# Designed miniproteins, single chains, continued (3), part 24

Each design is a single chain, and the fold is of that chain. pLDDT is the mean over its residues in the fold that is shown.

## One batch from the design tools (miniprotein)

Design m8812
Fold by ESMFold2-Fast:
Order: sequence, then C-alpha cells, then structure tokens
Structure m8812 (fold): chain A 76 residues (1-76)
Amino acid sequence: GIEQGVQDLLGPARDLLAEFRRNPSPQLLAQARAALAEAEKRFESLKPYIPEPLREQIEAEIAELRAELAAAEAEF
C-alpha cells in the first residue's frame, strides 16, 4: 500500500543513518544525505497523488529524518 511506499521511499536514508550511527564516516553521512535528497525529490513528484492526512504524515517523517541527520552530523 501507499504507507509501505513511504517506508520504501525513506528506508534507504534511515538505513544509512543507522549505519552511520554505528560506524561514523564522512562517506556514510554523505550517502544518507543523498538518499534523503532523492527521497524528497521523489516525494515531490508523487505529492499530488498522495491523499491527506498521509501526505502530512510523510512531510513530518521527512522533517524528522532531516533533523536526525543534522544532529548526527553535529555529533560526528
């Protein structure tokens, strides 16, 4: 379903951030940021087809992941 599509969309960025937290490296951090940027780009393309409140939920999850990445970068 569409909720699974959200998990699939954000999964790579989340997995890379988790790996970075276990094994901090500039490469993993860059890969996590790139994966999030790609997910955001794909979400914008799909946004007109995503019903509310799911669209709002996805936007909140993207914002949360951005904040987590910024915190991880600051702690590195």
Scores: mean pLDDT 79

Design m8813
Fold by ESMFold2-Fast:
Structure m8813 (fold): chain A 82 residues (1-82)
Amino acid sequence: MEKEIEELGKRQAELLAEAKAKLTPEQQREAAALIAEAATAKTPEEIREALRRAGEYLAEATGDEELLELAEKAGEIAEKEF
């Protein structure tokens, strides 16, 4: 359980780091806020929805559909654990 949560957090950090090179400071702040919202969510549904929104924002801001797919995968892991 904790290992999967650690992997989830690590992958979210990788997502944000990869996106940073393509985002404005304003977009980076918004993306970080969405990811933080997922980290503070209490139910599996809330965690999944927050991660999906973060992924959609990153995909739209960067034009990278792979970021959306990665966020969806992270949301599925969170739903399974919580």
Scores: mean pLDDT 66

Design m8814
Fold by ESMFold2-Fast:
Structure m8814 (fold): chain A 112 residues (1-112)
Amino acid sequence: MAEEHGRRAIEAVRRGDVAAAKAHIERLVRAGIEALAAGDYDAVLRAARELYRVAVEAVRLGLLDVAEAAIDALERLLRAAREAGAPDEVILEIEILLGLSLIELAVGKLAE
């Protein structure tokens, strides 16, 4: 599920379809939150990694609004993971992906 939504988000980013990219980002974060409720931490991390890939690709193509949407989605997933009491290793990986995404966005904003 996460890989399909991530692929469609990246396809939307590459064609400049901001609305479609944001819709797929929302599907990705919902899938991650549903996986948390099910205790499927592998699926949570797949969703987090796909959100990170979307953020990086969006920054690379100058679609900063899409990058911000993917970062907001990572922040929502991190908050949900903490509230659900996910394992420390899961929380740490989401924190790292969020941090890397924020650095990418900051660099992208300076270059634009």
Scores: mean pLDDT 87

Design m8815
Fold by ESMFold2-Fast:
Structure m8815 (fold): chain A 74 residues (1-74)
Amino acid sequence: NARSKAVSRLVALELDLVGVEIDLELGFITPEQAKKRVEEIIKEANELLEQYKDDPEIVAGAERIIKRAEELLK
């Protein structure tokens, strides 16, 4: 179902963000490459937030990802 797919997308985005953090710390990617990947993660999380704005679990998950991603860009 659509909600189950949205939850799976949130999990994938969270794992992608962790991967970006690790790759950046280890020097496997440049800061410019990290920024590009983080911006795509924020974009996808915002899309889920808009689509499921009345679902508290999805909203909380998306907001958590966006906040962490924005902190990484500072």
Scores: mean pLDDT 86

Design m8816
Fold by ESMFold2-Fast:
Formats: C-alpha cells, structure tokens, sequence
Structure m8816 (fold): chain A 74 residues (1-74)
C-alpha cells in the first residue's frame, strides 16, 4: 500500500542517484528508472499494482523487475 509505494520510490531514487554519481554506462536502465520515479511522483495515490505496472513498462532488466516485485510483495 502507501508504505510499499514509498519504499519503491525511495529505492528507485537511490538507484538513480547512484547511477548519476557514477556516470553509469547503462543509459537505458537510467532512463527507465527515471521514468518510473517521475511517474510515481506524478501519481501519489497510485496502488502498488499500478506502480509495478509502471516498473514493467519502463524497466527492461528482468532481474531488477523481479527484485522490485519481491520488495513490495512481502
């Protein structure tokens, strides 16, 4: 719910910051992470299911998608 959504937003924010600070070569992943973060911030009342749909839409790394799903499933 709201706590799981905030956890997801926090983790995405940390990942974006880490990638930006380290000049990450994975520009596609960084673009996807920013898109999900921006979508979550624009949709503060979004459910966890809607947030996970945004993750799947914008992030193409299957391992990361699985990790983010697991993060909010417990």
Amino acid sequence: DAAKRELLLTVLGWMVRDMEENNSKDEELLKGLRAVRDWLEANPDASVAEALAAVERHIKDPALVAMLRALVAS
Scores: mean pLDDT 79

Design m8817
Fold by ESMFold2-Fast:
Structure m8817 (fold): chain A 94 residues (1-94)
Amino acid sequence: VEEIEEELIELRGKILETEGGLSKEEVEEIKEIEKKLRKNNGKMKPEEAERWRKISEEVKEKVAKAIAYVEANTTPLKERMLELGKELERILKE
């Protein structure tokens, strides 16, 4: 189970790097923070739990920015695919 969780973190990092435009260093930092949060989840003192919540919120912000970047930058690719589709249809109807 732990191995599957680690593999999911790595896969998510790869997506953020290739699709989100994050650097390899930023992706590795996010992965390390997520691993630490998972290892300490539910076994912390109240002070530690509050600290981890703050770190978790910071990680969520970075991920949200990456998702927003992907959404903003996939539109040109979608428009290009649509143009190619229309050209193909026009050629086939000639």
Scores: mean pLDDT 59

Design m8818
Fold by ESMFold2-Fast:
Structure m8818 (fold): chain A 93 residues (1-93)
Amino acid sequence: STMPDLELLERARRLVEEAIRHLRAGDVAAALRLAEEALRLLSQQTHPLVQSAAGAVHLAIDALRQGDVELALIHLEIALELIEKAIEEAKKS
């Protein structure tokens, strides 16, 4: 698909936002599960912005597995920005 799936992107956005909230609350296990579900959804798309967002979520998951909460938050925030850009692009088309 040349166009992103808007409903899938909005779901992935909510999962990443929830992962950030749980991580800031110290719930690493919940954040990891939510990030893994977001990655699963984003990886179903071929759009460049969505693939970049998937990459950022993957880096966040790797950081969480290494115990680097601060690095994970940076990557999740980058993923959120990329998902929001993809949603705006989908809405304009």
Scores: mean pLDDT 87

Design m8819
Fold by ESMFold2-Fast:
Structure m8819 (fold): chain A 94 residues (1-94)
Amino acid sequence: MVELDPEYQELLRRIAEENPDASEKEFAELVAEKFREQGRPELAELILRMYEAYENRDREATARALAEFFKLAGADPAEVDAALARFLAQLAAA
């Protein structure tokens, strides 16, 4: 199972707990702003790109952006690539 660095898991949990009524869009914007504050604008852009693809129902673009985010956030690249390959194969079969 793909797991983020514990620091990023804790960050996402905290934002969710502090903003329980936030919409999916508002949550994505809050996460992106936090990454900009940390000097990681590349992670902020990936979160927003992932959300845009998700809203447009582009499942492949969403999965690819999420995979790139997980790799930059400290997940094992081999595990991320394997998970992405499985998801894309399932999507192609649907």
Scores: mean pLDDT 76

Design m8820
Fold by ESMFold2-Fast:
Structure m8820 (fold): chain A 93 residues (1-93)
Amino acid sequence: HMKQIEELLEEVERLLKEVKELLEKLKSENPTKQDILTYIALALRYIGLQFEFDLLLKTNTIPSEVLEKIKKLFEEIEKLFEEIKKILDTKPV
């Protein structure tokens, strides 16, 4: 079903938005314990989405344009997580 691929794309885009929001907050404010918990929750969601994507690749033919879009979104999310980790490592709660 194309619907499963579309739903995955929407979830990845939602995760990217939430990761960007956390990064912007951490750039302007001192980290709280809740921010660390949010970071962990987002990282676990990312792992789940990667697993779902791998499963879809094995069970379905995905259009190349959609495949490349999802890969680029994952790369952007990983870069943002690296920036968040650097901030959390330098500004302990």
Scores: mean pLDDT 82

Design m8821
Fold by ESMFold2-Fast:
Formats: sequence, C-alpha cells, structure tokens
Structure m8821 (fold): chain A 75 residues (1-75)
Amino acid sequence: ELEKEIREMSLEERYELAKELIRRVHDNDESTREEDLKKLRILEKIFKEMVAKDPAFGKEALEKIGPLLSQYAKE
C-alpha cells in the first residue's frame, strides 16, 4: 500500500518527500527512523526504475539516498 501511494505521487512530490525524509534521518529523529528509511527504500526502487528508462531522471536523488541507506544497513 505504501509503495502504491508513493508511485501515485508526481515526480516533484517524490523529490520533496525524499528531501524531507533525508533531512529527518540526518537530524537523527529516532522516533520515525524505521518508517523514514522504509519510505526511502521504496523511493530508491522507483528512482532506479526511472534511471533505467532515462539515466538523467532520478540520478541525483539516488546519489543522495544510496549512501544514506547503506549507512543504516551496516550493523
């Protein structure tokens, strides 16, 4: 359901959501961290699909999201 909601967003809305989630994770908001990272993983998947169709789309967002998710994947 969450992935469907994000896929129904416009490109601009997805970029704004990504920026907000990155900011919250950077600000170390522990109360929402798991949910924010979950949403970022969905956005990463969608942006990767977009880059596969047009390499210019989503690359900047992926460059910001990828390292952040990798940081929180390490135990």
Scores: mean pLDDT 72

Design m8822
Fold by ESMFold2-Fast:
Structure m8822 (fold): chain A 67 residues (1-67)
Amino acid sequence: MQTFKSPYTGKEYKSRLEYLKAILEHLAKEAGVELPEDLNLSDYEQLVDERLRLGELIAQKRVEEKK
């Protein structure tokens, strides 16, 4: 409750920024792309909810790629 938990790895983060970064990197890896490490912190903050939604779509595509 005092930490942010990743739904993908189950790992808990004390810092919101590290949590958002880990989620974004995981979603990019699942999509088969690599995000530049030069991403701004504002991108993580502004896209927190939308990135989780986008991750759902990326996960769906990944499952279909398993054929």
Scores: mean pLDDT 60

Design m8823
Fold by ESMFold2-Fast:
Structure m8823 (fold): chain A 65 residues (1-65)
Amino acid sequence: SHMEKLAEELREEAERISGGPVEVEVEGKKITLTVRAPEAIGAMVASLLARELRKLGYELELRLE
């Protein structure tokens, strides 16, 4: 599924940027990323990914742990 590949790629990219584990949840056109990182790093991840996802018609929600 295209959605499964998208979720996997987003998880991998977010983990590379944050340096820690990331959970990805996809519900329709909403994508939720749960990141264990300092707020500044989490904001950077969200900023980079949100721009690309917005082009594809997705909404990004960032959750920090």
Scores: mean pLDDT 77

Design m8824
Fold by ESMFold2-Fast:
Structure m8824 (fold): chain A 84 residues (1-84)
Amino acid sequence: SAGEQKAFEAAQEGLLKFREMLKGIQKELEKPEVQQALAELDEAIQRKDARGILKSLEKLRELITDEEVKKKIEEIIKTIKSYL
């Protein structure tokens, strides 16, 4: 839908910044649950699936403990939800 396309496009800058920030939390990335959620996020991004991105980010928000990364995830979730 037009809303899903806009949600995906609006999330791009946030997702790029989120990926950059992940380099600072290498120990959290060693957790199998985090690796699985990131793999699901990458698959959803490749499919341009705004709902799949939202689901994966909500899971990552619960798993990641770094406050700055968590805040960035929450900002992206809010952006996606504003178009859906």
Scores: mean pLDDT 88

Design m8825
Fold by ESMFold2-Fast:
Structure m8825 (fold): chain A 86 residues (1-86)
Amino acid sequence: AESLSGEELAKAVAAAVKDFLANLDKIKNPEVLPLSEEEIREAVRRLAAELKKAGLLSDEEAETLESLDFPLQSHLVKLALKALGE
C-alpha cells in the first residue's frame, strides 16, 4: 500500500498488533502515552483501517482494536510505533 512506508513495515506492525491481541488478557499495566484520548482513538482507527486495507487484519481484529479502552489503545499505539523503529 502506498500510504504505508513499505510492505516490510506494514508486516512488522501487523505482527505487533496480532501479538498484542493474542496477549490482551495478560496486559496488567497498559502503558499510557502523553497523548489525548481523541488522538489515540484516531491513531488506532487509522492503524486498523490501513492494516485491514493491506489484508493484514480481519474485520473482527480491526473492530476489536477500535472497541478497546483508552489505556489498551494507548499501549497498542506505542507497540506500533516501536515496530516502526521509533
Scores: mean pLDDT 77

Design m8826
Fold by ESMFold2-Fast:
Structure m8826 (fold): chain A 71 residues (1-71)
Amino acid sequence: SEIEELRERILSLVPASMHPDLEKIIDYWEATHDEETLLRMLQELLHQIETSDTQSIEAALRAAAQAIEAG
């Protein structure tokens, strides 16, 4: 529930156009990390979104999603 609450909060803070990339990143993290590590990663992502400009976050999320797709 805490992971789901963080996921929903993170999605609410970024433009809807970025949701596919963000969902891809979080799904990859869920598949490759344990629950405790995932929780810390989501908390750090939330902090970065809250403290960075929107354009920088959009660029970073796009790059991360592309890296995941590339393998």
Scores: mean pLDDT 83

Design m8827
Fold by ESMFold2-Fast:
Structure m8827 (fold): chain A 64 residues (1-64)
Amino acid sequence: SEKDKLIERFREILKRLVELGVITPEQGEYLYQQFKYLVDTNFEDAKRMLDWLEKLLKAKEAAQ
């Protein structure tokens, strides 16, 4: 489903942010649970959160 694709994408971004030391594994798990909740309760806000997180990852990778 489209929801499953967004959750997969979000999980990949969190993994990369943990590898870069931007967030801890514990913070990543917390954000993952919040995102799954948001996907079910407010799908448009979930997409905005994903977009923001993708921009954050891009900025952090560019600083390397």
Scores: mean pLDDT 84

Design m8828
Fold by ESMFold2-Fast:
Structure m8828 (fold): chain A 59 residues (1-59)
Amino acid sequence: MEEVIERAVEAGVPREHAESVLKAKELFPDASAESLARLTGVSREHASIVLRIYEEEKE
């Protein structure tokens, strides 16, 4: 999971936002990027970036 956070930060997402979105994704595996953004208070764009990276690392 640290790899997802590092890649998100490299893509322009603040580390705290990436961590929040990842925790929300683990609790709500079926949540969309929009739902994750709403749950964590981050932007839809940031949540989308983190979700995409998470899906790639998780496969």
Scores: mean pLDDT 80

Design m8829
Fold by ESMFold2-Fast:
Structure m8829 (fold): chain A 72 residues (1-72)
Amino acid sequence: DKIKQQVIQIVSDSIDESGGDLEKAKKIAVDNVKKLGKEKGLSKKEIDKLVDFAVKVTDESIAATKAAQAAN
């Protein structure tokens, strides 16, 4: 899935750009995913599905990173 792979890349880039800040990473990922969906001519419903997926992946990735950082 070409679009799903691009969303995963956007999430990864957003986490790096935010320095692991969950709230900032989510905002960056959501904005970039909405932009991607609009550029590809996706419907609002499809964009909303991609946004939900991006939020979930961001939450999971940052939770894993914070768990590692919490070990001192």
Scores: mean pLDDT 80

Design m8830
Fold by ESMFold2-Fast:
Structure m8830 (fold): chain A 89 residues (1-89)
Amino acid sequence: AMEAYMKGLEAMRKKDYDTALAYFREVAASDNPFLRALAHAQMGDVYRRQGKLDEAIAHLREAQRIFDALNMPQLVAILRRRIAALEAE
């Protein structure tokens, strides 16, 4: 899962968004809920960069839901702010 996450980040750096999404979808299937939340947050960023705002918001909301279930209020607050910024566009 972590290796796939790192490969997804490298694909994003190269603006290879299809490859990035493939790796992050693999991480989103992980048994580790923290890694699943990170994957959804990264997929949200990929969709934002592609101008797919509805898909970006959906993935950021899923990441927020998982972080909330994990009692990580600072990460929930970050995602809430990102979602609000996208909804203002």
Scores: mean pLDDT 88

Design m8831
Fold by ESMFold2-Fast:
Structure m8831 (fold): chain A 72 residues (1-72)
Amino acid sequence: MRVVTELRREAARAPDTAEELELLAALFYMAAGVYKSAAKRAPEEEKPALEAAAEEARALGDELAARAAALA
């Protein structure tokens, strides 16, 4: 849960260039993949939080990628 909040903080420090926004988007997509993979093998109690983290990381990545495209 808190990891997603930290990722949002990184996004809030948003860079001023399309290149940096695309780099951040890539990092969020990587994080989403890692969380989704972790959720599959996590204890039942942790699965919902990891799945939520994966979805939020993906969504933030999509937002950053769209913002980078708008700057081009």
Scores: mean pLDDT 75

Design m8832
Fold by ESMFold2-Fast:
Structure m8832 (fold): chain A 79 residues (1-79)
Amino acid sequence: STEEFIAEIEAKLPEVKSPEVRKYLKKALDAIRQGKYHDAALYASKALEIALKVGDEVGKELAFELEVYSTLQHLLSLF
């Protein structure tokens, strides 16, 4: 379920080293909770960009998972 996915990502947030990456990951999670999957994908993409730049491996993993999940949910909502 979406709630289980959110809980799994949230459990790993303390392992994210960059506060800025963590901020955008939290924005993505909040957008998912509101059903705003397109906004969530944009926030996750921003988190991924920053995580790649600063070498935050956990941040990169979580951002990628959130971007994929949000993009698929947005796509499914259109069909």
Scores: mean pLDDT 89

Design m8833
Fold by ESMFold2-Fast:
Structure m8833 (fold): chain A 95 residues (1-95)
Amino acid sequence: VEEKELESEVLEGLGLAEIAIAKLLFKRGDLEGAVEAVRRALRLARELLELGDYEGAKEIAEEAKRVAEELAKAGEKEAEEVIEEAERLIEEAEE
């Protein structure tokens, strides 16, 4: 239990860091790099779900969805798949 709690805290921090990286790359015009950072954040959110941290997973997935929606509006075609994955993770976290 305690080990999972520490792992959860680290994964939450890493997921939020990937979201921050995605926002920075998007602002710099690196749309491909921003999508990759969002994908990494979603992998971390999935790990949080597997650990039972539903709130942490939901928070990261919601932020990932917001960034992916901005990327899709900017013309990044891969962002639509990322939005769908984020929505699925949010639904799984709400169960």
Scores: mean pLDDT 84

Design m8834
Fold by ESMFold2-Fast:
Structure m8834 (fold): chain A 65 residues (1-65)
Amino acid sequence: SSALEEALKSLSEEEQKEIKKLDEKEQRRRILAVLEARRDQASTVSPVAGAVGDRELARVKEALA
């Protein structure tokens, strides 16, 4: 789907290569896992960085639903 393709493009080239090898269901899971890990890491740096990561994760979850 176009939403899945756009979500993939938001990741690094290395992450995109690994995720493209998976089926669509696993691609969605992996994308969300990467963004969740980024959000969690950002939250340890600052509340603002965590909030930005949380909004990005929510946006992608809606797009992939």
Scores: mean pLDDT 77

Design m8835
Fold by ESMFold2-Fast:
Structure m8835 (fold): chain A 130 residues (1-130)
Amino acid sequence: PVEEFREFLKQLGFSPTTIDKLVDTYLSRKTRELPTNAEIFLDLEKKTGEAYLNKHVVTWKKGPNLRVFPEFSTKGREALLQHRLALHELGHLLGFEHVGDLNDPLSEYSPFERSEIIKLLRFLYPVDYN
């Protein structure tokens, strides 16, 4: 599992040092509380967590209560910013930390596109459709 995660991060174009940091983060058993406009609680060992984003709940659990994305307003710039922030907090639910010297606060809202987060989600937590 760890080597498959490393190979996936290489395919996303991460540097070896960033990959090591992300893998160490993913293997961490520590719960995290982040001082952001969203609150995140996670257990990486159990692969469970909850992120609270502007009163929307992003839930990471094995089972029928998996809410990968909250319902967003489809209107304008606010919907885009909420979507970027949700992808950022979902990255932390998957064990990602902030990466690189990103001095732009807007670049911190989402390290990944929605498609890449869904791909990573399926890779880390394969669903056996029996």
Scores: mean pLDDT 48

Design m8836
Fold by ESMFold2-Fast:
Structure m8836 (fold): chain A 85 residues (1-85)
Amino acid sequence: PSGEEQQEAYASLSEEEKEEIKKKLEEIKEALGKGDEEKAIELAEELYEKVKNEKVRALVLEILLAIAERAKAEKVAKHLRELLE
């Protein structure tokens, strides 16, 4: 799916679902900022299981992968690529 389709899928979520995703993304960013790659992987897996819409899941994982790559978090980046298939 294109980035536009992923964004539309995200926009269709309930406010509560969007808040849960944002909260988990913040927790993952904090773990990456602290260099805790194992915790970041655990939180990313929890987010993957929670997000049932496949297009939203792909968007979230792509955002996290970009963040992990910029942080040079090699273990997290590898794990996220595996989750993206």
Scores: mean pLDDT 76

Design m8837
Fold by ESMFold2-Fast:
Structure m8837 (fold): chain A 55 residues (1-55)
Amino acid sequence: EGQKALDAASKAGNEGLKQGLSTEEVVQKMIDAVNALDVSEEVKQRVISLLQRGA
């Protein structure tokens, strides 16, 4: 469950970096990818919290 959210965030982050996006835009893409997943809200909140804290 958490692994799927991390995998989606990693993929979105890599695509953002490949496009030369800013760090803020990369983080936003990662958050959007996590929110698009059909996983529990607790997992989404936990992963988003880590991303917002720079982890």
Scores: mean pLDDT 76

Design m8838
Fold by ESMFold2-Fast:
Structure m8838 (fold): chain A 104 residues (1-104)
Amino acid sequence: SVEQSLLETIRQLDPELAEKIEEAIKAKDLEKLEEILEELKKKVEERKRKLREETDKQVKELESKGDLESVRKEVQRYVAELLRLIGAVIDAELLLKRVKKELE
C-alpha cells in the first residue's frame, strides 16, 4: 500500500520513529502524529548538519591529496544521502495528510 511505502522510507532512516508513527496511526491520534513529524524534522536537520560537517572535512582531506575521483564520489554520496533525508520528510508529511483525511 501507499501508506506502507511511505513508512518504509521513514523506517530506513529511523526504525524507532517509524514504529511510533505506526502506533499513532493505529490509535488514530492525529496530535501525536503531528508531534512525531516535528521530531522527525528536527532529527533530519541534525543529520543534515552532521552530514555537511563530515563531508566538508572529508572533501578537504581528499583535495589536499589531489584525489579528485574520491572527491567526486564523496560529493555524490552527500547528494544521495541529502535527497534520502528530504524524501523521508516529504513521505512523512504525505502520510500525515492521508491519515488526516481518513479521520475526517
Scores: mean pLDDT 82

Design m8839
Fold by ESMFold2-Fast:
Structure m8839 (fold): chain A 71 residues (1-71)
Amino acid sequence: KIEEIIEEAAKKLGISPEELVKILTDNRGKSLKEIAEALAKKSGISVEEAYKVLRDLFRKIFEKMIEIAKK
């Protein structure tokens, strides 16, 4: 479930799901802007586009967590 959300985000960024997870874990505790900058540097897209993908990723994860919590 969450794995599918990560795979979709990685595909949009043009990187592997494993690379996406590594960047997120390596940048744990940093601001969303700093994480977006790291993603943009790795994927070759703009910081603005990386930030948008990151926001959509977290939104989908939150929606899934709420769905699970309602059970």
Scores: mean pLDDT 77

Design m8840
Fold by ESMFold2-Fast:
Structure m8840 (fold): chain A 69 residues (1-69)
Amino acid sequence: SSSSEAQIKKVEEEQKKKSKELLDKVKELQKKNGTISLSESIKFTVQSMTISGEAIDQIIQIRKEERQS
């Protein structure tokens, strides 16, 4: 529905904001050290996956509520 689509859009915008903040941190670290270590790469990958997972969970919940309405 149009209402659910508006809610999903807000979730997507929040995900993009969090992803941008994470990318900015990665860029700052690369600028300071000239590279990213394997451990740092793993850490940022896990954080990126967490951001995406939280967005997916919110979208699933919105879709469940839509079906009950």
Scores: mean pLDDT 81

Design m8841
Fold by ESMFold2-Fast:
Structure m8841 (fold): chain A 74 residues (1-74)
Amino acid sequence: DYLEKILEYIRKGKFEEALEIVKSIPEELYSKALALSIGSVAILSFDKETALALAEALPEEYRGYALAVVEDAF
């Protein structure tokens, strides 16, 4: 599960590894639900800059959903 891996790296402070997992997700697996979930996990970094970088790594079509979650949290 991609979300579990992203969350694990964020909890360990390994934000670059979390970002690589987001970039490795095939575009065809993206959905509004997955984008919102990635945004929700990104805010658990407790760092707005890191959370925005994770959200901005999503495909253009889904990026807005993750960014909305991050911007609402900070």
Scores: mean pLDDT 83

Design m8842
Fold by ESMFold2-Fast:
Structure m8842 (fold): chain A 71 residues (1-71)
Amino acid sequence: SLEEELRALIARLDEMSKEEQIAAMAALLRRMGLSDERVARAVAALRETAATQSDAEFAAYVRLVLEIELH
């Protein structure tokens, strides 16, 4: 299920690079039915956020976003 995939991704975030996290988010958004245009905009926003944060801060941010999506 999407929920199981989200939980699995959350468990791995601290072991992933920022680019790997962004790629995983893009794949999930496509599975959720977002258009290529919307996915590209989301990826651009994630890259902008990643540029202003450390690896640990970005992983924590992505985790929070995914946890909100789960509930």
Scores: mean pLDDT 83

Design m8843
Fold by ESMFold2-Fast:
Structure m8843 (fold): chain A 85 residues (1-85)
Amino acid sequence: ATATVTSPDGYSATVEAEEGYPGFVATFTSLKTGETVTGSGSTAAEALEAAYELAKKNGKEVKVVGAAYNPETGGKGTNEGTLTL
């Protein structure tokens, strides 16, 4: 399943299940540069954490608002926030 969170200004974080493999991919889009960082894991929460750690190493910032990914349910429900990367 795919879950995408988009701000009113067009910034987003997306988490999706990889078809054919037991895993998830998380993609964060930088609010400053438009660059993306991806991470993967056996759960959506692990994929988000992997992407966050890579983006944090690159010094990027992401703000996510709206209908949001819930890591505990693999993309169902709503959470929102700001990630400093």
Scores: mean pLDDT 52

Design m8844
Fold by ESMFold2-Fast:
Structure m8844 (fold): chain A 74 residues (1-74)
Amino acid sequence: TSKEALAEKFAELAKDENRPPIERVIAASTAVDLYLELGKWDKAKEVLETVKELVPSSNPLLQELIKRYEELLK
């Protein structure tokens, strides 16, 4: 399986509303990392935006992770 196909698989998991929010956030972060390695900034931004609202304000580690990705994607 190519890195691109793997990134798309994790992006699909991030959009699966039947999964727990934490699993969707983890899948999204994996997809973002893979898309960044592939230089696909637009797809990385899209995946990040789909789960941004799933990150609770009470979880500072996940909020920091999202902010770090936003800095990279600019």
Scores: mean pLDDT 75

Design m8845
Fold by ESMFold2-Fast:
Structure m8845 (fold): chain A 96 residues (1-96)
Amino acid sequence: SAFKEALEEAIALAVLKKEGRWAALREEVARIVEEGEREGRLKEAEERAAELVRRAIEEGKRLAEKLSAEEKIELLDEYVRYSEESREKAYKIIEE
């Protein structure tokens, strides 16, 4: 389901945020885009930045696979802003 895929990505992003890796990635992406704009290679810089973000999310997903259901719930509560309905759906998916 689209919700399950979005939840998996949200947990991966929460892992990266907790480890400080998301902030570091954002700074690297900004540097790549700014340099590409200065050098007249903005499209190539945007493609490289998008690839780095995709790889980071995939790594976050691998790290999340090692977490217990309780640890995943704690990450969602700390780093993700859900409505009560979305939170209940997320908890059910994590606990299954």
Scores: mean pLDDT 85

Design m8846
Fold by ESMFold2-Fast:
Structure m8846 (fold): chain A 80 residues (1-80)
Amino acid sequence: KLAEEVAQAVRDEMLNAGLPESVAEEIAKKVKELVEKGKYDEALEYVRSKVREEVSKIRPSLSGLLSERVVEAMKEVLKK
């Protein structure tokens, strides 16, 4: 349940940031795997790193802002 909710929140925020659906799905799948294993800190760091990397290819000036928005969306689900 939690892993699916986290993966969905991360996917939705990445799509809102303008990332391709294929990239959003790949990152969300890895996040779900890490959350299912209880590796929350590793999942948060993975999202921050990968979203920043992918956004920097399209909109480098927004990479930090948009990666933090995805991380914050993930943290909100993890608080439940």
Scores: mean pLDDT 83

